# Designs tried in a protein design run: designed miniproteins, single chains, continued (4). Part 18

Each design is a single chain, and the fold is of that chain. pLDDT is the mean over its residues in the fold that is shown.

## One batch from the design tools (miniprotein)

Design m12594
Fold by ESMFold2-Fast:
Parts: sequence; C-alpha cells; structure tokens
Structure m12594 (fold): chain A 95 residues (1-95)
Amino acid sequence: KVFEELSELEKRVLAYLYESFGTPVSPEDLAERLGVPVETVREAMDKLVEKGLIKKVPPAKLGNTVLEDELYQLTEKGKKYAEEHREELAKVIES
C-alpha cells in the first residue's frame, strides 16, 4: 500500500497540500509550517513527485523570465489519495 510506504514527513506534506484546497505551496512555506529544514522538505516532496502524488507547478507565465517559483500542488491521483485517507492525514497535520 502506498500510504504504508510514506514517511511521517511525506504524510505531513501531503496533508498540508490537501488542507490548502489546491493552492500551490513552496518547500520554504512547508518548511516554516512544519518546523523542519527546507532541504528535508524538498527530499520528501521529491519522493512524493516520484510517487505521482504531487507535481511541480510551472513558473508564472507573465513576463519573459523563466523564473522557478518552485511551487508544488497535488495531482489528481494525490487529491484522490488524500481524500481516501483524510482522517489519518488530519491526525498527522495536528501533531
């Protein structure tokens, strides 16, 4: 089961993205919210991207600069997964 393969931090990242109601989030914002180093959050987010549960949002299209905002959001698979495990994920975010 994918959920049993998720680390505690991966579950917290997924729970936060679900609670954000689809608003894209940066690793820096998650690091501040979760109280963990940004590098640790990036590692967890990379693993969630590998699992197809989150995706990197394209940079802002306004202007000429390819600016990496490094924003992430739930995929459709991730949204369905978070909804199916809503109660368990809510307990993780409250910790």
Scores: mean pLDDT 72

Design m12595
Fold by ESMFold2-Fast:
Structure m12595 (fold): chain A 74 residues (1-74)
Amino acid sequence: MKVFRDPVTGEEFSSISEAVGNLLRWAYENKLLDPENPNIVNVKGTKAGEIFGVDSINIDDTGFIEETLKKNML
């Protein structure tokens, strides 16, 4: 079975929704959420930023997140 891999924690999930939820949990725990824009995650200088190739991620852009996570499937 193919799984989606969280690029920051290395955890594996069977669905994109679970992987996105884990990314949000990680961002919240590390205080990387913009308080004015809670759907924006600051990933500059992180492993996620390296893999996504951006300084910030909009979690409402699920297509971008899904495509990037698919590249890390095992």
Scores: mean pLDDT 63

Design m12596
Fold by ESMFold2-Fast:
Structure m12596 (fold): chain A 110 residues (1-110)
Amino acid sequence: HMERDLADLRRFVDYLEEVAANPSPERDRQVLVDLKSLLNIPVRYHLAKLLNADPELARRFFDALVAVANHPLTSPELRDTIIELLEGVLPFLKPELQPLAREAIDRIRA
């Protein structure tokens, strides 16, 4: 159900924004587990469909991932996993969202 899945994604984005503001080793490990679950191809494709359905939520999602990845206390494994997730969803995104995902990857790699 699209509406429920979008609500779940919005709650996850809210959580990522909170992690970026108040990072901890426990939160780093939890986000790593959550993001690794999204790397599975069918889950990743479904995530891309949700992002395509709500471009404003997609922008918030990418910005939150960049904020988490670029925090000085974020583990290298979590940062690398965020890049892998962004690269993994990129092919399934609408053309208008692809530049936002590429910019997010570039901002993390800078």
Scores: mean pLDDT 86

Design m12597
Fold by ESMFold2-Fast:
Structure m12597 (fold): chain A 58 residues (1-58)
Amino acid sequence: SKEKVKLETLRLLFQIVVDTEKWVLDNSPNLSPQQRQTAQDTIALLQEKIAELDARIS
């Protein structure tokens, strides 16, 4: 269904952002504590949203 495709696309986009934030944290030694915290908070929030989407897709 179109709804399922939209949810799967949104999940993929959230996963890309999570992977990008993790890459930034691993490859940016000069990030401020605030920038690190923001990246970690973004990862946590999007992982929660991915889990919600996985439940809706199933």
Scores: mean pLDDT 89

Design m12598
Fold by ESMFold2-Fast:
Order: structure tokens, then C-alpha cells, then sequence
Structure m12598 (fold): chain A 100 residues (1-100)
């Protein structure tokens, strides 16, 4: 449900803020943002803010885009969401990483 998604976001974001920046946490956070973007039909300004955040996270992490993508896909597939939402979220992560 929405409560579980919000708890996962809070956990990952807190880990990110604590400087526990791993490829797993970076990929998971990006994957979760993609799933939320699919679920909530964000404005172009909100989508741009998310893209800017992802570019910053990827650029500062030092991890490869391929490794981040693999972790994002794994995380999205672990979520209790319809497959159509998961597929759209994965496509969105691929697009974001290509545009950076």
C-alpha cells in the first residue's frame, strides 16, 4: 500500500542523507522515484526536479549507470505493485540515465 511505499522512501532517503551512499541505495532510491512518478502523474516542473536530483545523485556517487540501472530494476521488481507500473518505472529509469 501507499504507507509501505512512503516508509521505504523515508528509509532510503535517510540512508542517503546519512552518507551511506551505496550503489544499492542509489539504485533503490531512483527506482522508487520512478515508481512514484508513474503512480502520481507529476507535472513537467516536478519531473525536471526529479531528473536534476537523479543527475546529481549519479554524478556524485561515482557508480556506473549500468550498475545503478541493475539495482533500480531489482528494487522496482521487489515492490508490491502491478507489473504495468513496474514496466513503466523501469522504462523511466532507463530514459533518465540516458538523458544524463
Amino acid sequence: GLHEVLLQFTRLYVQYLKGEITVENTGALIGLLAALSVLFRLSEQERQAIRDFIKHAVDTSGFSKEDILKQAIAYINSLDLPQSVKDKAIELVRKWLEEI
Scores: mean pLDDT 79

Design m12599
Fold by ESMFold2-Fast:
Structure m12599 (fold): chain A 96 residues (1-96)
Amino acid sequence: STASFVAGHLRIIGAREDITLTRKNPDNAFLQSELLKSVSSLLEDIRENPNSPLVPEYLAVLEEAVPVLEEIATNDSVPLDLRLRAVSILAELANL
């Protein structure tokens, strides 16, 4: 539907903003949590709608997120729950 397509496009914009903000603010746990939510939302949308015309754009955004997710996963200053979530998301991305 048009509404679903618009929602998908807004998710892409939001996820890219979260990537940029998290990269600029590596000690901000709130922004890290928001990025993890954005990435998880894109992954869920791919799983539910694998034939969506937005899937290639979702995959491109997820690839942009990988370095930031790796930083979250390996940074001992990041809360353990966020690090574990980043590891889980990276594992899901590797199996796409």
Scores: mean pLDDT 87

Design m12600
Fold by ESMFold2-Fast:
Structure m12600 (fold): chain A 57 residues (1-57)
Amino acid sequence: SSRDLLLRIAEKETGVPREVIEELLRTESTEAAARRLAELSGLSVDKARNIIERLRE
């Protein structure tokens, strides 16, 4: 599915395991998920937010 493709891209972009990204999407708000993903990946919060927003669409 398109979601599986987007998750694969996000995992490659961030280096964060897919399972962790999916948990953030399920349990956190967009802003909280973006902040946490930035902490885990070393990416900027803006970049992480774009990834989270893409995955929620």
Scores: mean pLDDT 84

Design m12601
Fold by ESMFold2-Fast:
Structure m12601 (fold): chain A 68 residues (1-68)
Amino acid sequence: MEEKIKAVLDDLRASMEAFGHSEEDIARALEELEKRLPGMLAEIEENRARGLHEAPRGGFFWKLAPAP
């Protein structure tokens, strides 16, 4: 689980850097996502066990992209 969380955070960091986010914004976003990821991943695992949607990336990007 921990390694999976790290991989997701690394991917998000790379994407945010590519999008031109500041280091402070990246750090804050990663901190918030890291706090929430265990719960999100646990729910995704439970949903997969129940035959629902598999682990979608959209959950993280949905939280990460506030419209103005």
Scores: mean pLDDT 65

Design m12602
Fold by ESMFold2-Fast:
Structure m12602 (fold): chain A 106 residues (1-106)
Amino acid sequence: ELRPEVRQLLLELLEEVKKNYSVEDIIELAKKIREENPDSTLSDKELLAQAVVELVREEAKKRGLPEEVVEEVRAALSGLLNEVLKENPNASIEELIEEVERRLRS
């Protein structure tokens, strides 16, 4: 379903996020998202997934990618993380990222 170019780009962007942000940074961003969206019914794990998506989106923008490509990457990652989270509700954020990367390499 994903174009090979988008799949490779997602792997590279996830690697940059892992280099630039700790698990604690991701947790802090998830808390900020909850504070900014007080009416949200999203679980803590869903907010962690959203935080990862936002960090990847930021890295894509830093690379100077076109807005349409940034949105394609965001949508693809959001879908993959939601799928992985639904299948692995007790997984850590690190485990969720590793499973997404595994699927992108398959």
Scores: mean pLDDT 84

Design m12603
Fold by ESMFold2-Fast:
Structure m12603 (fold): chain A 80 residues (1-80)
Amino acid sequence: DEELWEETLERIRELLERVPELTPEQIERILELIRQGNVYEALELASRALSPDPAGNARAGALSEEIGGLVGETLLRINS
């Protein structure tokens, strides 16, 4: 379902836009990777932007969990 997928990508965009370490170009790259089904590479890119310090590592973990949850929920809804 294209509509459900675009809704999920918009929610992920809002989450990524709250991360001051991410540039608009990095946000678009992450969203494109997720759209392609390359979620692991998308999450790695986001994590690298946040990872230089311990607080960044915690934020990267929380962000990855929330993005993974949104992707998983959308895939479940499409496959149900």
Scores: mean pLDDT 76

Design m12604
Fold by ESMFold2-Fast:
Structure m12604 (fold): chain A 84 residues (1-84)
Amino acid sequence: GAPKNLTVKKVGDKYHLTWDPVAGAAYYEVRYGKTLEEALSADAPKVRTTTTSVDLDLPEGEYYFAVYAVNAAGVLSEPTVVKA
């Protein structure tokens, strides 16, 4: 399933994202963009993490973040999306 309780906080020059762990996730993929469509794109800039949080150093602005749980077979969940 998609990560739950996705939150974003802007802390100084960072966007701090947190979410709940997903059973069976090997890692998480965070995609972002200035529009919802850009953030959901396969070509969106992305960061992978094995934790349930990430800090992103991004220029000042509004962003959409899409977080996927990825299982050991490399299959992505549905995304959970947040804007900040």
Scores: mean pLDDT 85

Design m12605
Fold by ESMFold2-Fast:
Structure m12605 (fold): chain A 94 residues (1-94)
Amino acid sequence: SEVVKRLEATMEELREAAKYYAEKSGLDKESEEKLLATFAAAKLLSEGVSPEDIKKALIELGYSEEEAEYLVTIAEEKKEELLKLYEEAKEELK
């Protein structure tokens, strides 16, 4: 799936930013990976990928239907906030 490949590539791009916030917030590795997936979903939404296609891609990557729905919903609700956090992390990690 092209959306799965885009999601994986986006997650690799955003991995350091997700790690930065996870370490700052004292999150475990499982929570860090969910944060990463949420950041990646928000970025794909900003690029015009549909919520349904992102949800299907998350399920293909091993998330349950319930987890994928939850992560996409948070990404939609917090899209602008998540994108700002990513930009802030990029500046901090330079």
Scores: mean pLDDT 86

Design m12606
Fold by ESMFold2-Fast:
Structure m12606 (fold): chain A 107 residues (1-107)
Amino acid sequence: SLEDLKRRLLETLGLIEQAVAAKDAALMNQATEQLIEVVDELGALFRAGQISRQEAAAMLTDLLNGLWLGRGLVEKELYQEALERLRAFARESGLEDVLKLLDYLEG
């Protein structure tokens, strides 16, 4: 449900904040794997019409900001996988501003 997704999003962001504060690479890599799962769930709800484009953009932006904050703690291949999942969803959803932000952060 959308409520369950919002709860998982907040849990993921909380893990990222904890990992960054503690400089805990293992926790940040776990949070990044959970972030990818949250992006996949967001995509499923968006395709089902259960979430608006505006809500999807806000959630995706929060996830991207969290990933960017913890980027120095994430394994390179996992970080690139997470960015590609965010990019794929933004492209599917027509979130042009998020795509531009992703291009800026990668280039």
Scores: mean pLDDT 87

Design m12607
Fold by ESMFold2-Fast:
Structure m12607 (fold): chain A 66 residues (1-66)
Amino acid sequence: GAMQEALRKELEAAGREAVRAVARGDYAAAIEHAQRSVELARQLGDEAAERGSRRGLETIRALAAR
């Protein structure tokens, strides 16, 4: 339905913003966008997307801890 489509578009946008933030070295912003991706995937009930988003978040956190 329209709500699921809107959440999916927000999830896609959050993923793109996290990638862009990593590319410019802004790990704080990247973590915020990655956390948003996890929450959106959870709201969608998409277990595969939630798992992917969680792995992305942990990767960004590891980079930020360098």
Scores: mean pLDDT 89

Design m12608
Fold by ESMFold2-Fast:
Structure m12608 (fold): chain A 63 residues (1-63)
Amino acid sequence: GPREEAIELVEELAKKMAEQIAKATGLKPEVTVEVIGGKKVVVTIKVGDTVYVFEVDLDELIK
């Protein structure tokens, strides 16, 4: 459904973001994608000792 498609889109974007970070840093990023409360997707990208956290509102993507 629309939620599953939105989650797949976020996962694909996270993967591409990690690829760009890998090219820029020479490090292998660790990417975690979690659905919180069925309304938000939290993307965590860990590169060395740096952690980036992004939150995506599913309601914004499935309108």
Scores: mean pLDDT 78

Design m12609
Fold by ESMFold2-Fast:
Structure m12609 (fold): chain A 96 residues (1-96)
Amino acid sequence: ALRELAEVLGISEREAQAVVDLALEIAGGGERISRSDALRALGVLGVSGEAAREALERAGVGEEASREQLARALALAAELDPEGAEMARRIALEAA
């Protein structure tokens, strides 16, 4: 999951981990987050609502998302929404 996100965003796995950590913090923290909190976190990171919903569905997220599912959803969202991907890259670089 982290490797996939790093490749899609063109960043290091460490920077990809920072993006996932930030998304989890925005979503309220913890190892599992609600789907609603995951959607909100993706939106704060610049992902459109349509791309965020599709990415979570493709990542296999039901009512709750794991850290791995959130990382996969971020990678999928970056493919669906290149503008959101640019914002995620900027956040990762600032966190590193």
Scores: mean pLDDT 76

Design m12610
Fold by ESMFold2-Fast:
Structure m12610 (fold): chain A 83 residues (1-83)
Amino acid sequence: KFEEEKEKAIEEFAEKFTEAVLKAYPDFELSREELLEAAKEYVRNIAEGKGHPLVPVTEEEKELEEEVKKWAEEHAKKKEEAE
C-alpha cells in the first residue's frame, strides 16, 4: 500500500522534473524518455535520503527537489504512525 503510493508520487515528480528540464533546455541532447528515467532515479534517491550526482540548476528544479523532500518526510511519518 505505502510502496504503491510512493511509486506513484515518484512518477509524478519525475514527470515534473522532465518537463522543467525540457522547458529550460529545449535542445537538450537526451530524449524525453531518457530524461524521464533519469528523473525517476533522481527523485527516488532524494526520497530515500541518498545523495545524487546531479545538481538542479534552475529555480524550478530546486523547488521540485524541496517538494520531494517534504513529501518523503510526510510519507515516512505516516508510515511510522500506521505501525
Scores: mean pLDDT 66

Design m12611
Fold by ESMFold2-Fast:
Structure m12611 (fold): chain A 83 residues (1-83)
Amino acid sequence: ADEEIEEAKKRAEETLRRAGELVRDGAPVEVLRGAAEEAIRLVTEALRRAGREDLIPEAQEEIRELAARLAREAGVEPPEVRP
C-alpha cells in the first residue's frame, strides 16, 4: 500500500538526517554511508512488498542524493553508496 511506502521513506529520511547530524558533529562519514545503505534496503523491501519494483531505481537514487546533500552540508565528501 502507498501508506507503507510513505512510512518507509519517512523512516529512511529520518535515519539519514540523524546520521548527517552525527557526521556534522565529527562522526566518520561511514556512519552516513551505513545509514544510506540501510535506508535503501528498507525502502526497497517496502516497494517489493507493495509490488512497485518499478519505483526502486528512483527511490534508491533519492536516498543517495539525500546522503550526498547531507555530506556536503557537513563539509565532507559524499560517501560511495551501493544499491
Scores: mean pLDDT 81

Design m12612
Fold by ESMFold2-Fast:
Structure m12612 (fold): chain A 88 residues (1-88)
Amino acid sequence: DAVAKMAEALRLLAEAGAALAAGEISEEEALLRAGRAARLLAEALGATLPEPTSVEEALAVAREAEALLAANAERGKALTEAALAALA
């Protein structure tokens, strides 16, 4: 389910941000977690990306997910709205 993958991506980003703010993880670990969330976002848009094992790979995955969102703006918006409703 694309909505469920988008909801999971948003949840992981929120948890990573909270853990970073609490001092529980490093900025490098937060970027790695953000890259994993970006991979789920890409899967929600129909693309399979590799799991990042470094900060550089995480940034590359995030950039590819951004490109997919830009190419699929209407679908990305609809999925994000549905995912936010599912998380509420």
Scores: mean pLDDT 83

Design m12613
Fold by ESMFold2-Fast:
Structure m12613 (fold): chain A 79 residues (1-79)
Amino acid sequence: KKEELIKEITELIKKLGVDLSTTIERVEEMLKERKDYESIEELEKAKEDFEELVRKLFELMGASEEVLEDLIKKLKELL
């Protein structure tokens, strides 16, 4: 059951990431116009690392089902 809650949290984070991706793409376009390619590369790497870090933190924390369920509710409110 805990593994199922972690999967649901991961899916919600991915959905939130899709909304954030649109905003990030606009920021990337602005940076490209400024020819700030280093910042663009750092942003892409940070985005990928963030998702992996969040997933690993949930796995390592051994959070209770109640904590995971509360987090799911909060993430759904952001969507």
Scores: mean pLDDT 61

Design m12614
Fold by ESMFold2-Fast:
Structure m12614 (fold): chain A 61 residues (1-61)
Amino acid sequence: MKEQKLEEADRLIKKADEAEKAGNFPEALRYYAQATFLLKDVDPEKADELIARAEAINAKA
């Protein structure tokens, strides 16, 4: 269960990164939010890092 959430979050982070590189900030923010939701109970520090990334993107968008 924990490993499965980490794998899903990693896939979502990859999708968010690709969306950000493409300039699709709304899509990137959506994927970061989904990854954060999965990580909050299994890797809170990584979840906090994703929140910081999302806030940085939102400030630019």
Scores: mean pLDDT 79

Design m12615
Fold by ESMFold2-Fast:
Structure m12615 (fold): chain A 89 residues (1-89)
Amino acid sequence: MLTEEQRKETIEGAKKFLKDLEVEAENIRQAAAASTDPEVRAGLEETLADIERYIEELKKAIEENDPISAAVSILGAAVALTVAKRLLA
């Protein structure tokens, strides 16, 4: 089981990740709006919706001090970010 110090460190890391994730989500939103390819735009919009869902899940995990839910949301968001970056490459 996680110690109280490990829980604090995990939640602190999650807060930092959330800030970076919100910046990345804004960049993806702008890229989707600027895309001239309808398939790329649709893919970016779908991926943005997944990222926004993970942002809400991560915010809830941080508020509830739930390090396991925070870690799961971080992993899901990281996968979605990878998909968005591949669509932009």
Scores: mean pLDDT 85

Design m12616
Fold by ESMFold2-Fast:
Structure m12616 (fold): chain A 113 residues (1-113)
Amino acid sequence: NEKIKKLAQAIVDGKFEEAAKLLYEILRSLGVKNLPEEHFLKAATLPYEELRGVERALKALFDILSGKIPLDSFVPELTVLMFELILDAGPEAVARFTVVLQQIYDEVKKLKA
């Protein structure tokens, strides 16, 4: 998938605004309607102390995908994000999103090898 490869490359290159826009497009394609693009852009550009709720969760997700936070770390913000996505698009959309996240994580790992 071209979009997943482009997102992984943006993460490796530190282009988090581009990565945020691509992640937003992926979630929209999976049926997520109630998560504005502004939350993704804030997560990519602002420090944690300036972020609220789901924006903090999105920033933590980018930090995990980039390897800044270990994947096996307990991150409560991810639970918040997944819960919000279930409320918006349902559990089947979240299941598809976890597959996409695994593909992004694997692609970032390959690009860093």
Scores: mean pLDDT 84

Design m12617
Fold by ESMFold2-Fast:
Structure m12617 (fold): chain A 98 residues (1-98)
Amino acid sequence: RERAERAYKLGLSGTPEAVAEAAKLLSDPDPRVRRAVIEGAAKNQEALDALAPEIWKLTEDEDENVRRVALGALIESKDPEIRAQARAELDRWVARER
């Protein structure tokens, strides 16, 4: 919980320093920490845009909840290109099951 709360606040920031630390936490072994970064970034457009490439990697995460919040955050982006790519990825995952 404590690490996840810190991760959420780093995701909320959007400064270059906070983005660098948040990007490291997107590789944390605890899926709750990874999810918290994404949830924080989803509340700040600058943070979401800066972390979008790393959040895209988490749409393939081992944890289903992390994959879900990663795709959800990208779909809610104010950037229409990021939103379009996220919707296409969602359609691909729904239609192209293995």
Scores: mean pLDDT 77

Design m12618
Fold by ESMFold2-Fast:
Structure m12618 (fold): chain A 72 residues (1-72)
Amino acid sequence: SKKEEVEKRLREIAEKYGFTPEEREMLDRLIEALKKLPPGVQESVVRALEELARTDRDAALDFARHLIKQLE
């Protein structure tokens, strides 16, 4: 399912770029928040995080934190 794909892709980012346990917990919160949004928004967020993590890990983490704050 698309939910499973989003979760898998975000966890793969965490593993590839060496996210700490605390940062992985933050991603778990983001995954739960994203499940409530339209599929197009979920896909856009995942793509943005994949791109940011590839070039600037800290920017990717900051983006995730700001999204969680907006959605909670």
Scores: mean pLDDT 80

Design m12619
Fold by ESMFold2-Fast:
Structure m12619 (fold): chain A 69 residues (1-69)
Amino acid sequence: MKVSKEEGRLTGAGAAYGGGVDPKSGAEFGEQALADVPREKALNGGAGFVMGASLGDHQAGIEGGKRGA
């Protein structure tokens, strides 16, 4: 088993938390933060889209005389 990778990650996190962020460790942490941004944006955009589609369908049924099928 290779645990050196996990140890390196834990040491890097400790250095960042201690206020001594190395450019290399900061870059990898930046990638993780960027990975979270798309998910948060997707959830927000998805909720808005679903609400818009649902509300549009409801109003179209009342105004347009379309069948709800």
Scores: mean pLDDT 45

Design m12620
Fold by ESMFold2-Fast:
Structure m12620 (fold): chain A 98 residues (1-98)
Amino acid sequence: KIDEAIERALKLLDENSQKVFLFELKFNELLKKLAEGEITWEEMTKELIEFLKELGLSEELIKKIEEIFKKNKDNPGEAFSESLVLVDKELKEKEKKK
């Protein structure tokens, strides 16, 4: 059911909205693993950074997100919120310049 829901959602979204949606899904997956003790904060950060690279985000943005996660290791919600704002801003700027 979850895979079918993801496929349906992706078909309804533009490219930038798909990237934001996939970022949220990946972050929630990693948060669950962190809460269950399956991964460390450092492993979560590395996996998230690799995922963002695969989404085609800029190296500059990826470095900023990595710094945010290093700074906010004790506050995953704040790390995500700050990172989401930066992702949304970059995607909007790329859209306006095309």
Scores: mean pLDDT 75

Design m12621
Fold by ESMFold2-Fast:
Structure m12621 (fold): chain A 87 residues (1-87)
Amino acid sequence: KPSHEEVLEEVLAQIEKKDPELAKKARELYEKAMDPSLSKEERLKILTEAIKLLVAAANKETDPELANLLLSLAIGFQELKDELLKE
């Protein structure tokens, strides 16, 4: 079964086909959120900012397929945030 990380990578690849700059920004935020050298507080801030960015982008998006991909990515980041909060 695909991991949450594998699902996020597939969604990012699909977003990159439609909006490569947005996909690059989301990937940079994901990589920072997964950096073990950062504090839990810093990682939570990055995930919170990424979720806000993705939800805002989805709400402004006129392509329903891209809007759904952005919301799927936001859900994935929320799941990562929830796991980090359990630590």
Scores: mean pLDDT 81

Design m12622
Fold by ESMFold2-Fast:
Structure m12622 (fold): chain A 82 residues (1-82)
Amino acid sequence: EEAEYGKKKAEEVAKKAEEYGNEKSAEAAKIGADRIKESVKSALAAGEGLLNTAKKLEELGADEKVVEYARKLAEEAKKKGE
């Protein structure tokens, strides 16, 4: 259930990352989104929590707004798990 929630939230984060790019930056935004998706998938597959996913996004050089959004999603997931 958490893994499914994480994937859904990863897709939202990727969509937000793509929205930060303009048409001239569409390819760069797509690469960023793909890296975010792959990083989240790897983190979940490795048994890492959504909290680590936010750190991976920051390490990938994602925009500060994207990282903050990911952290907010991780916090929401943690509240549901508590």
Scores: mean pLDDT 58

Design m12623
Fold by ESMFold2-Fast:
Structure m12623 (fold): chain A 97 residues (1-97)
Amino acid sequence: MKKEKIKLYLASAIGKADFMAEVARKAGHEELAERARRISDRLYEMLKEGKVDKETLDEIIAELEELRAQFRKAGLERAVSYADEAIKDVKEAKELA
């Protein structure tokens, strides 16, 4: 059950990161879209390997918080909302790991 919940939170965070990338790309912010894609890829590797490391999750949370700040500065409110949700999902995965 714990492992299954962690996988659900990681899968949710991956989906939010993909939505952030799409919002940023459609708005012409390709660099921000690429950063969101890299976060999605890192979360996907954790999910694929079935190994969840709290230190790596802390790094991802920090990267998401920085990316959220960049989205807000760019006026991408939908991407900010997705970043808030992704941060929550990753924090919940970390608490269960």
Scores: mean pLDDT 87

Design m12624
Fold by ESMFold2-Fast:
Structure m12624 (fold): chain A 87 residues (1-87)
Amino acid sequence: MSPEEKAYVEAAKRVLEERFPGAEVEVTEVIRTSETHWLLFFRITTEEGEFSAMVVLTDLGDGRVDLVVRVTGKDGSVETFRETLRL
């Protein structure tokens, strides 16, 4: 994993850990889709259950990233949210 991809993973992981306090968040896959876009996949383990997250990351080129996060529960529930943060 490149230093840049590691920074993206850590940023997305922080957002997921804030949304799921006390959860164990593990990156499962990192796919670069363009020069400015990545797909990041995570497993999220909580006391309430297991979730999967897909993060569409856009590097805005100004030290900020845009994240579109889709979280899927084992029960088939789906939640989507968006965050913009500084690296």
Scores: mean pLDDT 84

Design m12625
Fold by ESMFold2-Fast:
Structure m12625 (fold): chain A 64 residues (1-64)
Amino acid sequence: SRLERLRRELAEVRARLAELDAREAAHPDLSPDERRQLVNERTALSIREIGLELDIERVERELR
């Protein structure tokens, strides 16, 4: 179902965010450029997470 797909995509995005957080923690000596890339990736994933959460809320509301 659409809801099952959205929940899977949300779980994947959250797993990726956790990987980026773990990478930053494991490499405290990241260069400024590497840190900017990591922040950009995290920002894009955070926007995706918010979008998926809103889509899930919308679909759940429509199933009422």
Scores: mean pLDDT 85

Design m12626
Fold by ESMFold2-Fast:
Structure m12626 (fold): chain A 82 residues (1-82)
Amino acid sequence: APMPEGPEVTDAQDAGVTEEDRLFRLRALAERARYLAERRAKLEAEADKVLSEEEKAELEAEFAREEALIREAQERVAAAEA
């Protein structure tokens, strides 16, 4: 067969289990937000010794933008709950 049996966790998503898919998406977005926040804090602490104030601000702006995108995605998923 051209398409072998894949893991059911991905196939169940396509099978229309929307409640579990929604919860999974929310968890993934929450984890990504936490990962970015932790990385941002670590890099800022390290940047304080190697990066200028301008470079640090630029890096922080990039992290803030990524966090905003994740937050907007989380809000869209939550809004779709209605």
Scores: mean pLDDT 66

Design m12627
Fold by ESMFold2-Fast:
Structure m12627 (fold): chain A 87 residues (1-87)
Amino acid sequence: MPLKELPEEEAERLEKELEEALAKKDVEALARVAGEAVRLAAERAGHAEAADRLAELVEQRVLNQDDPEKQAEAEAELLALVEEIRA
């Protein structure tokens, strides 16, 4: 079976994108990179059906860092989805 961990090449690409987003303080780029990392990890774990939703929720949390209500909603839904995946 392929490793459930991200391949080194994909991890390196995401790390570079993350470093660039952090250097530019680009919150939208940070959200996108975080979402893509979560999507790839979910797909590798065999949860491709949940991958897009997990990515969307992570992106919403990053984009709404200054909005506690939206952040709490996204976090609650993310936790619920993680519990569904574990079931």
Scores: mean pLDDT 72

